# Ledger of designs, part 107: designed miniproteins, single chains, continued (3)

Each design is a single chain, and the fold is of that chain. pLDDT is the mean over its residues in the fold that is shown.

## One batch from the design tools (miniprotein)

Design m11715
Fold by ESMFold2-Fast:
Parts: structure tokens; C-alpha cells; sequence
Structure m11715 (fold): chain A 91 residues (1-91)
């Protein structure tokens, strides 16, 4: 991937994380309602971990560490995919 592509992905991740942080408790309650208390907490924990990786990706990209930025973006996306699968299995 190019540095420009990583910068665009990091910018998108930053906006998504900011929105998630602003709606954190709403998102948690929504997940509990959709997939149940226990599964909702597990899904929420994966989304929280993904958000931390996206925050690290943004920090790394701003520092010019595009290898670390890319690694954190991929891990965040992997965690979101896992959260989505877990949620779908509970529906």
C-alpha cells in the first residue's frame, strides 16, 4: 500500500473512532439489545480493542511509521470482522 492510502485509511479510522467514542454507551446498550447481554459485551470488547488499534494506527501514521500504522489498521479491521461474525452468529 502507498503512504497516501495508509493516510486515507488512518483518517477514516480516526473519524470512526471519534464517532464510536462519542456514542460508546449507546453502542454498548444497542449491542446488548441486539445480541443479548453476554454476547453484546463480548462484541463490544472486540470493538473497543479495534478502536485502540485504530488510535495507534493514527498515531503511527502521524509519526511517519507507516509500517506500524498499516499493521494496526489490519489488526483493527480483523477485530471488527471477528466482532461482526460473533454478532451474526448470535442473531
Amino acid sequence: MSREEIDRMAAAAERAVAEFRARREEAREELRRLVGEETGERVFALVEEAARHFEEAVRAARAGDYEAAYRHLLEGLRLLAEAGRLAQEAL
Scores: mean pLDDT 86

Design m11716
Fold by ESMFold2-Fast:
Structure m11716 (fold): chain A 82 residues (1-82)
Amino acid sequence: MIEELTEKVIKVVRDTVSEEVAKKMIPLIEKAARTASSIPDRKLALENFVTGVALIAGRLVSPELAQKIYEEIKKLAEEALK
């Protein structure tokens, strides 16, 4: 679940930001995924992961790109709960 979602999130990031920014974001996203994977509750794990990625994006990219990334990852997380 989290591993498959992480691959999809990394693809969104690579498609949305420059390769230089993606290289900085990907290790932090992978760390957020490891933290989320330690949470037994699936919904809380996904919420924690989405929040972590949104925080990473907010620090490293423009507000417009951060919002776009957040909207896409939120959709992916909602699909993962189905």
Scores: mean pLDDT 82

Design m11717
Fold by ESMFold2-Fast:
Structure m11717 (fold): chain A 74 residues (1-74)
Amino acid sequence: AAEYQARIDQLVADYEAGRISAAEFEERATAILQEAGADEETARQVARMALRLMEEGRLEEARRLLQSQAAIAS
């Protein structure tokens, strides 16, 4: 949903810019997904997948994954 899209875009931008650590990215992604309605285990798994995509430079795929999962959970 639109309310999570901006937060996800900012999260991806913050990590790419080096403003947050990998641990902070995983924690914040997990929190966003849980707020959207995902259970904790699913949120953690998706956050780790998104972090892996970020580490591989696949920013648009990480962003789309987080946005899609937030939409499904809500």
Scores: mean pLDDT 84

Design m11718
Fold by ESMFold2-Fast:
Structure m11718 (fold): chain A 105 residues (1-105)
Amino acid sequence: MKVLAASPETARLARPALEAQGHEVEVADLKDPNDFSKEAMEEAVREAVKRGADALLVPANTSLPHAKRLAEEAGLRVIALVGPGMSPLARFIVDAFGVERLEVP
């Protein structure tokens, strides 16, 4: 499937795992790649739809319930990246919100 990453760093961390699974990874052309606000998530969802993406990849430390709602309203899957340096609770939080989890070392 085609996955749009919300930031260049999110794409860099997730690309090896996603491409090994046969997925294509593109990076969203967002104004601020470190902005995890409501407006940034809305922009990321619009960009994913515009590019014909099947899924939006966001960092697990974003507002996951908000990202999930926006993505589902647009017909997109949402995947949360649990990367290095994130809290041990990040896995639990992602799973608790019913979001797909991608873990990277």
Scores: mean pLDDT 76

Design m11719
Fold by ESMFold2-Fast:
Structure m11719 (fold): chain A 90 residues (1-90)
Amino acid sequence: RAQLEADTRAGLADLRAAVDELIKNIDKVSKEDLDRLWVLTLRAMLSDDPALHEAIHALMKALDNFQKGGSREELLKALEATKAAVDAAL
């Protein structure tokens, strides 16, 4: 399914860009940035890469925890792991 493959690859590129931006601005993350990242992570789950799925699930957990007042350090770690997994999948 060529269109789904193209859309999945485009979504991974968008996710990589968003993750890189958030890593650089980890001390100043807006709700809008987090909402955008949630949409991109859900889109990335259309990928059939198990390692990418594992990284995305970890990122989703870190995002949920951070929005509830959790650790910024755990969010940063999850973002870096997700970037590595996306780079490997592209």
Scores: mean pLDDT 77

Design m11720
Fold by ESMFold2-Fast:
Structure m11720 (fold): chain A 69 residues (1-69)
Amino acid sequence: SMEEFRADGEAAVRAARELIDEIEKNPEKTTVAQLVAAYLLVSIARFGGYEEEADELLERVRKIAKKIE
């Protein structure tokens, strides 16, 4: 079960990086759905044991959110 969570976390890191990279190209076009998806993927990554990657990705999402406030 822990190995399954780790695999899900690894997939979430990859998906989050792809999504955040895409958003960062045009932050002005960011949707609420994309921000929610990014936060959820970061949470899955953290739960899967990818704490350092989750922290880095969360900082990037927070910077995006500030640009559209």
Scores: mean pLDDT 85

Design m11721
Fold by ESMFold2-Fast:
Structure m11721 (fold): chain A 74 residues (1-74)
Amino acid sequence: AEPRFTREQIRAVADELGLSPEEKAALEEVVDSLGKDVYTWDDLVKIVHELLKRGIPVETVARFVRAVVARLQA
């Protein structure tokens, strides 16, 4: 089955990782730009690319991706 994740799961991951208010705001802006309620792995790739463009550190983005993957594989 194609893995799917929600905006609520994205927010939970951001909170779990202790992202700054600025990093959370950038993430929500990127997610809002997709115009979706449910996201696929292709959408995750787009989110990563846009966060990096906005100057979010590579290490922060990598931690975010790993946490999303871990939650969906549990």
Scores: mean pLDDT 79

Design m11722
Fold by ESMFold2-Fast:
Structure m11722 (fold): chain A 99 residues (1-99)
Amino acid sequence: ARDEAIALAEEALELARRLAEAGRGVVPESLMQRLLDTLRELRRAIEAGDLARARELLVEASHLVQEIYLLAADAGNEEAVALARELGRLLGRLHSLLD
């Protein structure tokens, strides 16, 4: 479970980096930086076995992804919308593993 959770957290970071590129000019840089920092902390918490912290960070990451999704949808940025949906689905899978 831990190795799978770490792999999903790494995939989430890669999707978030792609989302940062696709959302450029639509998503505020500060919001995207908060997501990337939250996902890095999430991976660190999982690696450390701090499941309580990992769950808190996962909730925060999910809220940030939802905000980014709404901004991308309002702007008609289909690539950013698709990446935000993929990231949201991945975070949902990670949540199930951490329960």
Scores: mean pLDDT 89

Design m11723
Fold by ESMFold2-Fast:
Structure m11723 (fold): chain A 102 residues (1-102)
Amino acid sequence: ELTEDDAKKAARTLWNLRTQKKLSQIPEQVRKDSNLLKLAKHLLQKEKELKSTGKFTFDKADKAFIKEVLDLSGNLGEFFYLSGLFLSLVSKDPELAEELGL
């Protein structure tokens, strides 16, 4: 289960990859970083719930992630960009897709 602290750590790791121009390493980092793996599982579960119920709500971990990205980047667009790219890269990696039940 993704905690607020896990979400904040995941946001910081993703922002560091963004600033270092290493976003292509997201799949490798998800395998090594339990906070990123928890974030991937959490977001995929939210996507499944959205598809089945037609509803999306932000929980404490979601809000902590958004706030941390905003505090680091100063730009809401970076939140949408990083979240979309993260899910896209994780879903396209065959090993991670299998581990995550995709």
Scores: mean pLDDT 83

Design m11724
Fold by ESMFold2-Fast:
Structure m11724 (fold): chain A 84 residues (1-84)
Amino acid sequence: MSDEEKRALMAAQGEALLAELAPQLTPEQLARAREILEAEAEAVLTGDAALAREVVDRQAAFAVSLGEDPELVAASAAALKAAV
């Protein structure tokens, strides 16, 4: 599969996920979720470990903004960044 095909597939999967979440999120939260999904796709396609860690931090901040426990989110993010 080409990088263009991989990007298109990830974009389609991301939009499907955002459509499912849309009734539960504000327009601003949907925009942030889209930006995180786009950054995740770039990290996967480029193999950029620094971007992958930044994506984990963005996901963590987003989860906290939705009311998740900051300490549990921080622990999960640290484990994910250690795996990159």
Scores: mean pLDDT 80

Design m11725
Fold by ESMFold2-Fast:
Structure m11725 (fold): chain A 106 residues (1-106)
Amino acid sequence: SDQSLLDSLLADLPDLVARLIAHLRLEGADEAVIDELKRLAGVADERVDAELARLEAALADPRRALGARLAADLALALLRLAADLARKLGKEELAARLERIVELVR
C-alpha cells in the first residue's frame, strides 16, 4: 500500500538525507542549508561524518565514483517519492517537511 511504502521510506529518511548532505558538503554548500536539512530529517552529526568518509573513499576510486553518484540520485528520487506519497495521503505537515528537504538538496 502507499502507506506501507511511505513508512519504509520514512524509516530510511535520515540515511537518505545524510548521503545527500555528504555530497552537498563536498560541493561547498552553505552550513545554514546543512543545519536545516539535519533538523528536518533528524540526522545526527556522526551519520553525516560516516557518509562523507564513505563518499570521499568512493570518489578516490573511478570504478566507485559512478556508484556514489547513482546512490545520491536514487536518494533524491526516493525523497521525491516520499513527498508525493505524503501529499497523496493527506499528511500535509509531513508533505511540507519532505518537500522542503527536496528543495534544499536539489
Scores: mean pLDDT 89

Design m11726
Fold by ESMFold2-Fast:
Parts: structure tokens; sequence; C-alpha cells
Structure m11726 (fold): chain A 76 residues (1-76)
């Protein structure tokens, strides 16, 4: 099942991106925080589409990631 495989791969990628984002923020690497935030938004949007999430649920997930990235960048 291609969809099930893509969902599993996206979940793993999101976990890896979150770990990298936290590390970049801890190092004050603003450029990496911006890049990783953008990649995480794309992964979250794609995962939501594959899971059949509502547009509202996907928008909430994206908004959360944008807010997190902005706060981490401001704190760096």
Amino acid sequence: DERKREIEELRERIKELEEELRRAAAQGDVASVDRLTAELIEAVRRLGELLGMSEEEIAQGVAFVRTLGRRLKEAA
C-alpha cells in the first residue's frame, strides 16, 4: 500500500525535522531554523492530506509549526 508507506515515511521525516529544528535553535542557527521550519510545514501539510484531515486541521498544524519556528528564531 503506497499511501501507508508514504504516511510512515512522512511521520519519520517529521520526527527527524523536529529534532533538527530543536538542535538548530539551541545553537542559535537562525538560517537552519527558517529552512527546517519550511520543510516541516511541507511535510505536515502532505501528511494531513494523506491522512484525510480537514483543511482546518491541516491549517492548524501548519500555523503551529510557523509559530514554533518564529518563536525559536526570535529566541536564538
Scores: mean pLDDT 84

Design m11727
Fold by ESMFold2-Fast:
Structure m11727 (fold): chain A 88 residues (1-88)
Amino acid sequence: MALDASAPLTDAMKEGLVEIASDLLGRPVSLDDFTDEELEELRKRIYAILERQAAMRAAGMSEEEIAEAIAPEIEEIKKYIEEILKKK
């Protein structure tokens, strides 16, 4: 599927991003913790990782190799979310 990070955020997309953030941090976070601009940046980062995973799968990489390759980018997303939550 074509992912478009430039499209406006729907309420469903915002809720999905918050669920992904909660899962990545291993603790609950709320939509109220984020601005729309912060959610747009989070979506952009997640979409970049999803596109990279798709490209690596198409290149014949194993799921283990893909997980290792994206681990630094996942940690950067976690750091971004934690920085947002600290600025309350």
Scores: mean pLDDT 78

Design m11728
Fold by ESMFold2-Fast:
Structure m11728 (fold): chain A 60 residues (1-60)
Amino acid sequence: MLEVYISLSGEVARKQLDRGVEAVRAVVTEKGLDVVVHGGSRPESQELAARLREEVEAAK
């Protein structure tokens, strides 16, 4: 199981999310790992976490 924490916000977090989604997709598809995504306390971090979770689920 892979756990991902999103504690960043703003423009940097969005750019890192795109890269993170791509990397997590590769790991999930290759190893068949279960992924848990945790959002930060900020609404933006929670929104990014929700999107990452959705993309990872779609890749599985």
Scores: mean pLDDT 63

Design m11729
Fold by ESMFold2-Fast:
Structure m11729 (fold): chain A 90 residues (1-90)
Amino acid sequence: GLEELRRLVEEIRRLAEEVIRLAREWMERGGDVTEAIGEILRAIGAELDAELILRQYEAGKISADEALAQLRRIKADLERTIERLRAKLA
């Protein structure tokens, strides 16, 4: 229930922080600055979206299934971004 959603939001926050760290590292190593900034802004947006989804669920505006589906999508997108950025740094 709520505890699973809160855990997913916390996981998303940690993944977003990792994307920001990797994007900054890639930029510092001479990577594409525009693409790196784009990834940082998307990571910040993902964290804000996750918090909004949790608040909408707590307010009774969306179902637990809808909240879980949206949070899992955000998590999966961030995990794919981390894999891509790690590949650029290898």
Scores: mean pLDDT 90

Design m11730
Fold by ESMFold2-Fast:
Structure m11730 (fold): chain A 85 residues (1-85)
Amino acid sequence: LESKLASTMTAAALEVIAEEIERGRTPELERLRNLILEGMRAFDAGNYDEAIRKLEEALKLARELGLESVAALLEEAIKLLEELK
């Protein structure tokens, strides 16, 4: 259940970022999206430590950009991934 919830939270974060990119594409939004995708790929490979590191970087960037809904989703995903270790 935790893995499915973490995947759901990261997917929801990507949807919010996609909406932000549609309103105005920036290098910061592209970096944020790429960090989440890198985290998801690491998770799929079973590299939970790498997945958590990438999502922590994404969380920091989301907070810097004021994307509080994305930050909340990433915080939850990180908590769920920590439980899988």
Scores: mean pLDDT 81

Design m11731
Fold by ESMFold2-Fast:
Structure m11731 (fold): chain A 70 residues (1-70)
Amino acid sequence: SMAEAERLLAELREALRAAGLSEEQVETAIKLARDLLEQGRYELVRGAIAGVRANGRLGAELALHELQSL
């Protein structure tokens, strides 16, 4: 749903900011995640959030790289 998608994007943005990514990197990740959610690929965005929360800055950098590779 649109509400679930916006919630996931808000959670990803918060997690990436908390992990220390720049605002430019955060907005790049959010644009890529929005495209995945529009494709119905919700599990990939949930996985990215979980990875950032578990692994901090390294998890955030990996999540950005993986999103750019999809």
Scores: mean pLDDT 88

Design m11732
Fold by ESMFold2-Fast:
Structure m11732 (fold): chain A 72 residues (1-72)
Amino acid sequence: SQQRQQLQAELDQIEADALALLKKGTPSSITAAGILTSSLSYLSDHYADTFPDLSQRARDTAQKLTQLILTQ
């Protein structure tokens, strides 16, 4: 579905942007990565019933990014 493709593209973009911000490693970029991680958690909750597989992906990605933030 179009909605599913849009969500996949959004999840891909958020992950790529968050990883780029973490690679940059400044305090402001780490804060921005944290905001993007929160957006993934929101999308996971919002799409839990509609797209459970993409919801799980968003949650797993948020957990991965949270660990990367904590290890900086």
Scores: mean pLDDT 90

Design m11733
Fold by ESMFold2-Fast:
Structure m11733 (fold): chain A 69 residues (1-69)
Amino acid sequence: VEKKKEELYNFLVEKLKVSEEVAKRALEYVEQGRGGAAAAILQLEAGVEFTPEQQAELRRLVDELLAAL
């Protein structure tokens, strides 16, 4: 579980350039099964625009974390 959380966190911060605070809050929402809230916080607070490829990778990392919970 911790490794999957770290992979998603690193993707958000290092690849998508999301702030650490927003990335941490998004992770908490994913862990709570609130994927919609995680997506909303990334769009509204981070102002991040994702390419289709980044969206696909983000979805896969989220699905992997949810499967590990």
Scores: mean pLDDT 72

Design m11734
Fold by ESMFold2-Fast:
Structure m11734 (fold): chain A 100 residues (1-100)
Amino acid sequence: DAEKEQMIKLGEETALVELARLEEEKAPDIEYAEVLILLEYGKRAVEEGDFEKAEKEAEKKIEEQRKNPDEELIKEALEWAKKHKEEAEKALQKAIENSR
């Protein structure tokens, strides 16, 4: 349990760092949806222990999202980004300090 919780937390921190980068770059809304997809499939991979399956499913979902954007998913991703903006900025600062 502790190991899985730590892996999920690392995935969430990675997503927050990416979210902060997207904000700085003024990235297209669709890229926020991709971060949310990767986070959700990352959590599934940790819980199920099938990382190859989760990675392939995430890639297919992202490709489908790019071809036929789901407005609800994009809206959810943008709301998630707005809710976690301060955490994302803090995570990015921490990541920069830890880079060599």
Scores: mean pLDDT 79

Design m11735
Fold by ESMFold2-Fast:
Structure m11735 (fold): chain A 80 residues (1-80)
Amino acid sequence: MEERKKRINDFIEKARQRAEEHLAKMEQYKKDAVKNKEKSIEELRKHLREAVTGAAAYSADEGKQVRERGEKLLKEAEDI
């Protein structure tokens, strides 16, 4: 039981790190939207999908939080 709990926690932590990496890339693409909006929006949508899918695999609530954060970045880029 302890070993399973540790492996689940390790999986969750790695999934969180991957989601944060995708959100960080979305921040970069949002800045790039000033130069090429259409291409940056496409990349933002791809990274949002990956981040949400990864987070939702271990927690529906965390998947929702990642989605909200990513959709905010996408919206800010669309408003440029």
Scores: mean pLDDT 79

Design m11736
Fold by ESMFold2-Fast:
Structure m11736 (fold): chain A 87 residues (1-87)
Amino acid sequence: MKRKTLSVEEDAEIFEKLLKMPEDELKRIQEELNAFVRKKLAEFDKYVKELKTKYKIPDSKISEIVARFIGELLLDVYEKIAEIVKK
């Protein structure tokens, strides 16, 4: 698994487009992102429950998995913003 790193140049283009967007379009993007995050959190909760119940993974390892998920979720959110803005 290779993580995508955001470049300053790509970030600048995305933020410039966001700054020029009307308020109603920004609200639509926010609602879409909220739905995306809620879906990812629900899938992760199911995954953690399966690890605990089916695979008997100890809480210490679950904490490591949670920290990793938070990092991946942030990257997924940034990628989703880029996809929406590029439309």
Scores: mean pLDDT 74

Design m11737
Fold by ESMFold2-Fast:
Structure m11737 (fold): chain A 61 residues (1-61)
Amino acid sequence: MDDYRKGLDYAKRGDYKKARDYAVKAAQNGLSRDAQYVMSLAYRVAGDDKKARYYDQRSRS
């Protein structure tokens, strides 16, 4: 199933814990950049702009 897509949905809801769980699963499936992007969205919704920028930058690498 689409772990990356589920991670995005949870990040948009502000459910950082669920977003992180699905980001880890996506990374294990070789989608490490997509996982970093999900993490950046989760931190942004949680109000942690510093970590959101960090993961966004890594998702672009």
Scores: mean pLDDT 75

Design m11738
Fold by ESMFold2-Fast:
Structure m11738 (fold): chain A 90 residues (1-90)
Amino acid sequence: SSSLPTSVLQQIKSLELQALNHLLLSDIGGYTRYRVDAAVLLYEAGKAIGDDDLVAMALQVLEDTARVAGRSGDAEAEAYARRRLEELRA
């Protein structure tokens, strides 16, 4: 029954759009940075309202982001996303 604040939803949408724009330009580093920021914000917001489904979704977005970076050959971007995932799981 707890919903995310509109300001948080707008920030997540803005970050996801930035990630998509960088992906379309084949900038895997930029894509990874913005998508990680969106996922971290979603994780923190989900934890704050006690929504385990949003927390799980955020962790899945980080895992997906790491896979996309790795498949694109950007080892530094993959490592960055995996480190953020590890930090949130600790």
Scores: mean pLDDT 88

Design m11739
Fold by ESMFold2-Fast:
Structure m11739 (fold): chain A 81 residues (1-81)
Amino acid sequence: MIQLSEDPAALLDVLRLEGLALREMLNDESVSPEEKQEAIENTRKFLEALREKHELSPEQEAVVKEIEELIKELEKKIEEE
């Protein structure tokens, strides 16, 4: 389970793992559009909670932007269906 952390290193690791999961889903044709949509929704909720409770460092912001770009790519794949 993904958890919010106050440790900058642990938070960065969690963000990297979230991005990796989305990237794997983006490259996996066996994942249904419904599963991709659920992953997008869960990730958005995580990012919203993160931005509300934490002031992000520039390094953390860079990873969040990477995740946001992966969300856009997943949304494009869903739109193709």
Scores: mean pLDDT 74

Design m11740
Fold by ESMFold2-Fast:
Structure m11740 (fold): chain A 92 residues (1-92)
Amino acid sequence: SKEKVEQLVEEARKRLEERREELSEEDYELMLELLDSLLELNTKEEAEELKQKLLEMIQELKEKYGQEKTEELLEEIGTIFELEREYEKVKK
């Protein structure tokens, strides 16, 4: 649901703000842009493209900050994509 996605994005932004000191300004802005892009998704193909960009960014962040910190940082965003994937399986 769009309302649920909007709620999760807002919660993810708040958590990202709390961890701001752990990120470079560049990486912080990039994560915010990805969250904003999630709100603008209109097709399954756009969702898959955004997911691929997120996975690429996760790999870069793991090299920069370590796996544990990256997993904590991206848990909320990962949850959003997992919920979208589950929702897409329920075609109505």
Scores: mean pLDDT 67

Design m11741
Fold by ESMFold2-Fast:
Structure m11741 (fold): chain A 67 residues (1-67)
Amino acid sequence: MSELMERILYVLEHDPAVSKKLRENLLKHFSPEQLLNLTKEDLLSVEGVGKVKAENILEALNIVKNM
């Protein structure tokens, strides 16, 4: 597993708004590189992601991007 993927998994695993199923769905639909460049609209296309969760995920991914 890449270091970038490990960092993404770590941040998402510790986000109480992101369930294991949602994390798996994100990783199924997007590569690690794509996840760091996602728009809110891209996240809203994922099953189980509403507006509040999309904002939470964007914040979490921004932490990874700045690591």
Scores: mean pLDDT 75

Design m11742
Fold by ESMFold2-Fast:
Structure m11742 (fold): chain A 90 residues (1-90)
Amino acid sequence: SREELIELAEKIRDIVEEYEKDKELKEKLVKELDELIDAIKNNAPLEEIRELASKVHTLVEEFSKKVPEKKEELDKLLDEFEKLLTSLIK
């Protein structure tokens, strides 16, 4: 459901918000996550949500290289989000 997508995106956002090692990357990723969450809340087309999620995925992969202790948790949340989103598009 869209509510489950929001929950997963918010969990990723919470992990990112805890870290101050790279302020520029953190701010960029938080902004993209906020845009993704906002799109889901405003009933944006699933295709738009998928495009926003792709941008978030790229930034999370970059973030995980700088915060390797959170890589496994972030990868799991992204995988759950992508699987749920894919199930809604079909």
Scores: mean pLDDT 82

Design m11743
Fold by ESMFold2-Fast:
Structure m11743 (fold): chain A 61 residues (1-61)
Amino acid sequence: SSAIQQAQELAQQLLKEGKVDEACELAKACHLDPGAGFTALASNVTPEEAEKAAQEYLSTL
């Protein structure tokens, strides 16, 4: 799967665990929209920018 998909799945997992602050920090780093339950990209972000950001963020874990 793509890095965006991995980031979305991780954000959803954190949200299900009640780790809202951690989910929001991940979403911010990967340009995911918290208003859409972290299942959409933030406004004015391209899929390419989000993929690069997700790859860089996930590489730090």
Scores: mean pLDDT 77

Design m11744
Fold by ESMFold2-Fast:
Structure m11744 (fold): chain A 116 residues (1-116)
Amino acid sequence: MEKERRSAVLFSGAAINAVGAIVNAELALRTGSKQFIRDAAGDLIGAFELIKEVLDLGDEESAKKLVELLTEALTEFFRAAKELGDEQSMEEVYRAAKEASPETAKAADKARKEVE
């Protein structure tokens, strides 16, 4: 697979996972179901892995766009998890972000500060 094609596929997967996390966070708030918080957490962890692969390919422009979208997704996730009292899922996602890359760690730190 050519580098450009590989980067495009990873970008699409990361973007889909980040949007999925936003949708699941909204569904959690609308239904009161912690299952949607867990679904959003899974989506975010998938996005962290794919963003790291984009970074490892050296696609800085795609990575910047994904980190911006990820920061929005993390903000919505932390807001929903806080509202439903799912502190465990918040800590699991925060830890996973910090372990995945410096860029995902920074996005998680920024998102967590926004949720005051």
Scores: mean pLDDT 89

Design m11745
Fold by ESMFold2-Fast:
Structure m11745 (fold): chain A 77 residues (1-77)
Amino acid sequence: MRIPRSGKEFDYELLAIFLDIDPEEVREKLNDEQIEKFVELMHKRLKELNATKGKMTGKEIMDEIREIAREAYEEIL
């Protein structure tokens, strides 16, 4: 079984915030396979952002994270 507190719960909540839907709907609309795929895409792209962010402000980082989330969501849909 997936570990409820391995960060996956946090990822679901962040997903809900970025997609502007409630966390329960994220779990229902995206099956476990899609969520895992989305999380992997997010982690990969966020790792790249973290490596290249340099002197980016928190606002710029958040805007980029939202864009990455939108693209990853569209790719798995």
Scores: mean pLDDT 67

Design m11746
Fold by ESMFold2-Fast:
Structure m11746 (fold): chain A 111 residues (1-111)
Amino acid sequence: VNYSPTKLLILRAIEKNSELQNTLKEYGLDAETIANLIEKESNGNLDSYGTGFDVDSITNIPYRNLNLLLPALINYIKKLPTLKDAAGELVIDTLVRLGLITQEQADKIRG
């Protein structure tokens, strides 16, 4: 399967975080589904996050880049009405449960 650099970054970040993977599966969401939703709703904006990456570099992503990816994912979820409407509640609850966002931040995303 051919993935964009942005999608590979999202998948790699989720793959390295077993707690996130387990939480997503518990909510009936897989990493690929979330990556696809974020990629589509970003209108390619997340590709700027992958600027300077090629597909071969995905295996050498530094920990700092994964840390930067998580805030970007949170910010995109806040801006994605379609994700909020379709699967947003499950994603938001997952982020709160994982400790990536606070309950107050989740309430702001919902409102």
Scores: mean pLDDT 51

Design m11747
Fold by ESMFold2-Fast:
Structure m11747 (fold): chain A 81 residues (1-81)
Amino acid sequence: MPMPLTEEEARELAIELAREHGVEAAKGALASYYETRFTRSGLLAAEAGRRTIDEEVARGAPVEEAIEAGVRKANEVLLKS
C-alpha cells in the first residue's frame, strides 16, 4: 500500500466497510492490515481476528462490537507472539 494505515485507521475503515459492504469486507480489511504490517505474527493475528468476528456475529453481537472484539483478539495474539 502507498501509505501504511495505523491500527486506529484500520479499525475505523473496517467499521465503515461493514456498514457499507458487510462484515466480510471488514474482515478482509483487518486481515490485510495485519498481514501487510506484520510478517509472521500478522498472519496468526489476522486469522484470530477473523475467527473472533465470526464467533461474535454468530452470538448476535452488533457488527461494530464484533469488529472491536476481533481487533482486541488480534492484538492479544501479536502481544504474545
Scores: mean pLDDT 76

Design m11748
Fold by ESMFold2-Fast:
Structure m11748 (fold): chain A 110 residues (1-110)
Amino acid sequence: MKILLKHAKNKELAEELYRFALKEFDVTEDDILPQIIGDGPLGASNAFYTIGVGRGKKELAEAVAAAFAVLEGRPDLIPQIITDPELREKVLELAEKEDYEGIFELAKSK
């Protein structure tokens, strides 16, 4: 957990998002940690995207993955993560405002 959040812009929110994603994708920390590459939220972004899409939860997977990418300071990755144009535009707008809480609330709505 702690190593996963090393480069997070908002560590408390990144931890809450991680716990939310574990519950929503029905995975344990032991299931996801071996899939996470590196020390920051971006590793979690890739792992949860793969698992969420594989479980048929594409919209949630894209929203969660984009939120982790923004928390790593990588909003440039949003167009590669989110395939829905409307969701993409909303997440980009929130990222420009550094509204990390708003991005998390958007993910919870999926």
Scores: mean pLDDT 76

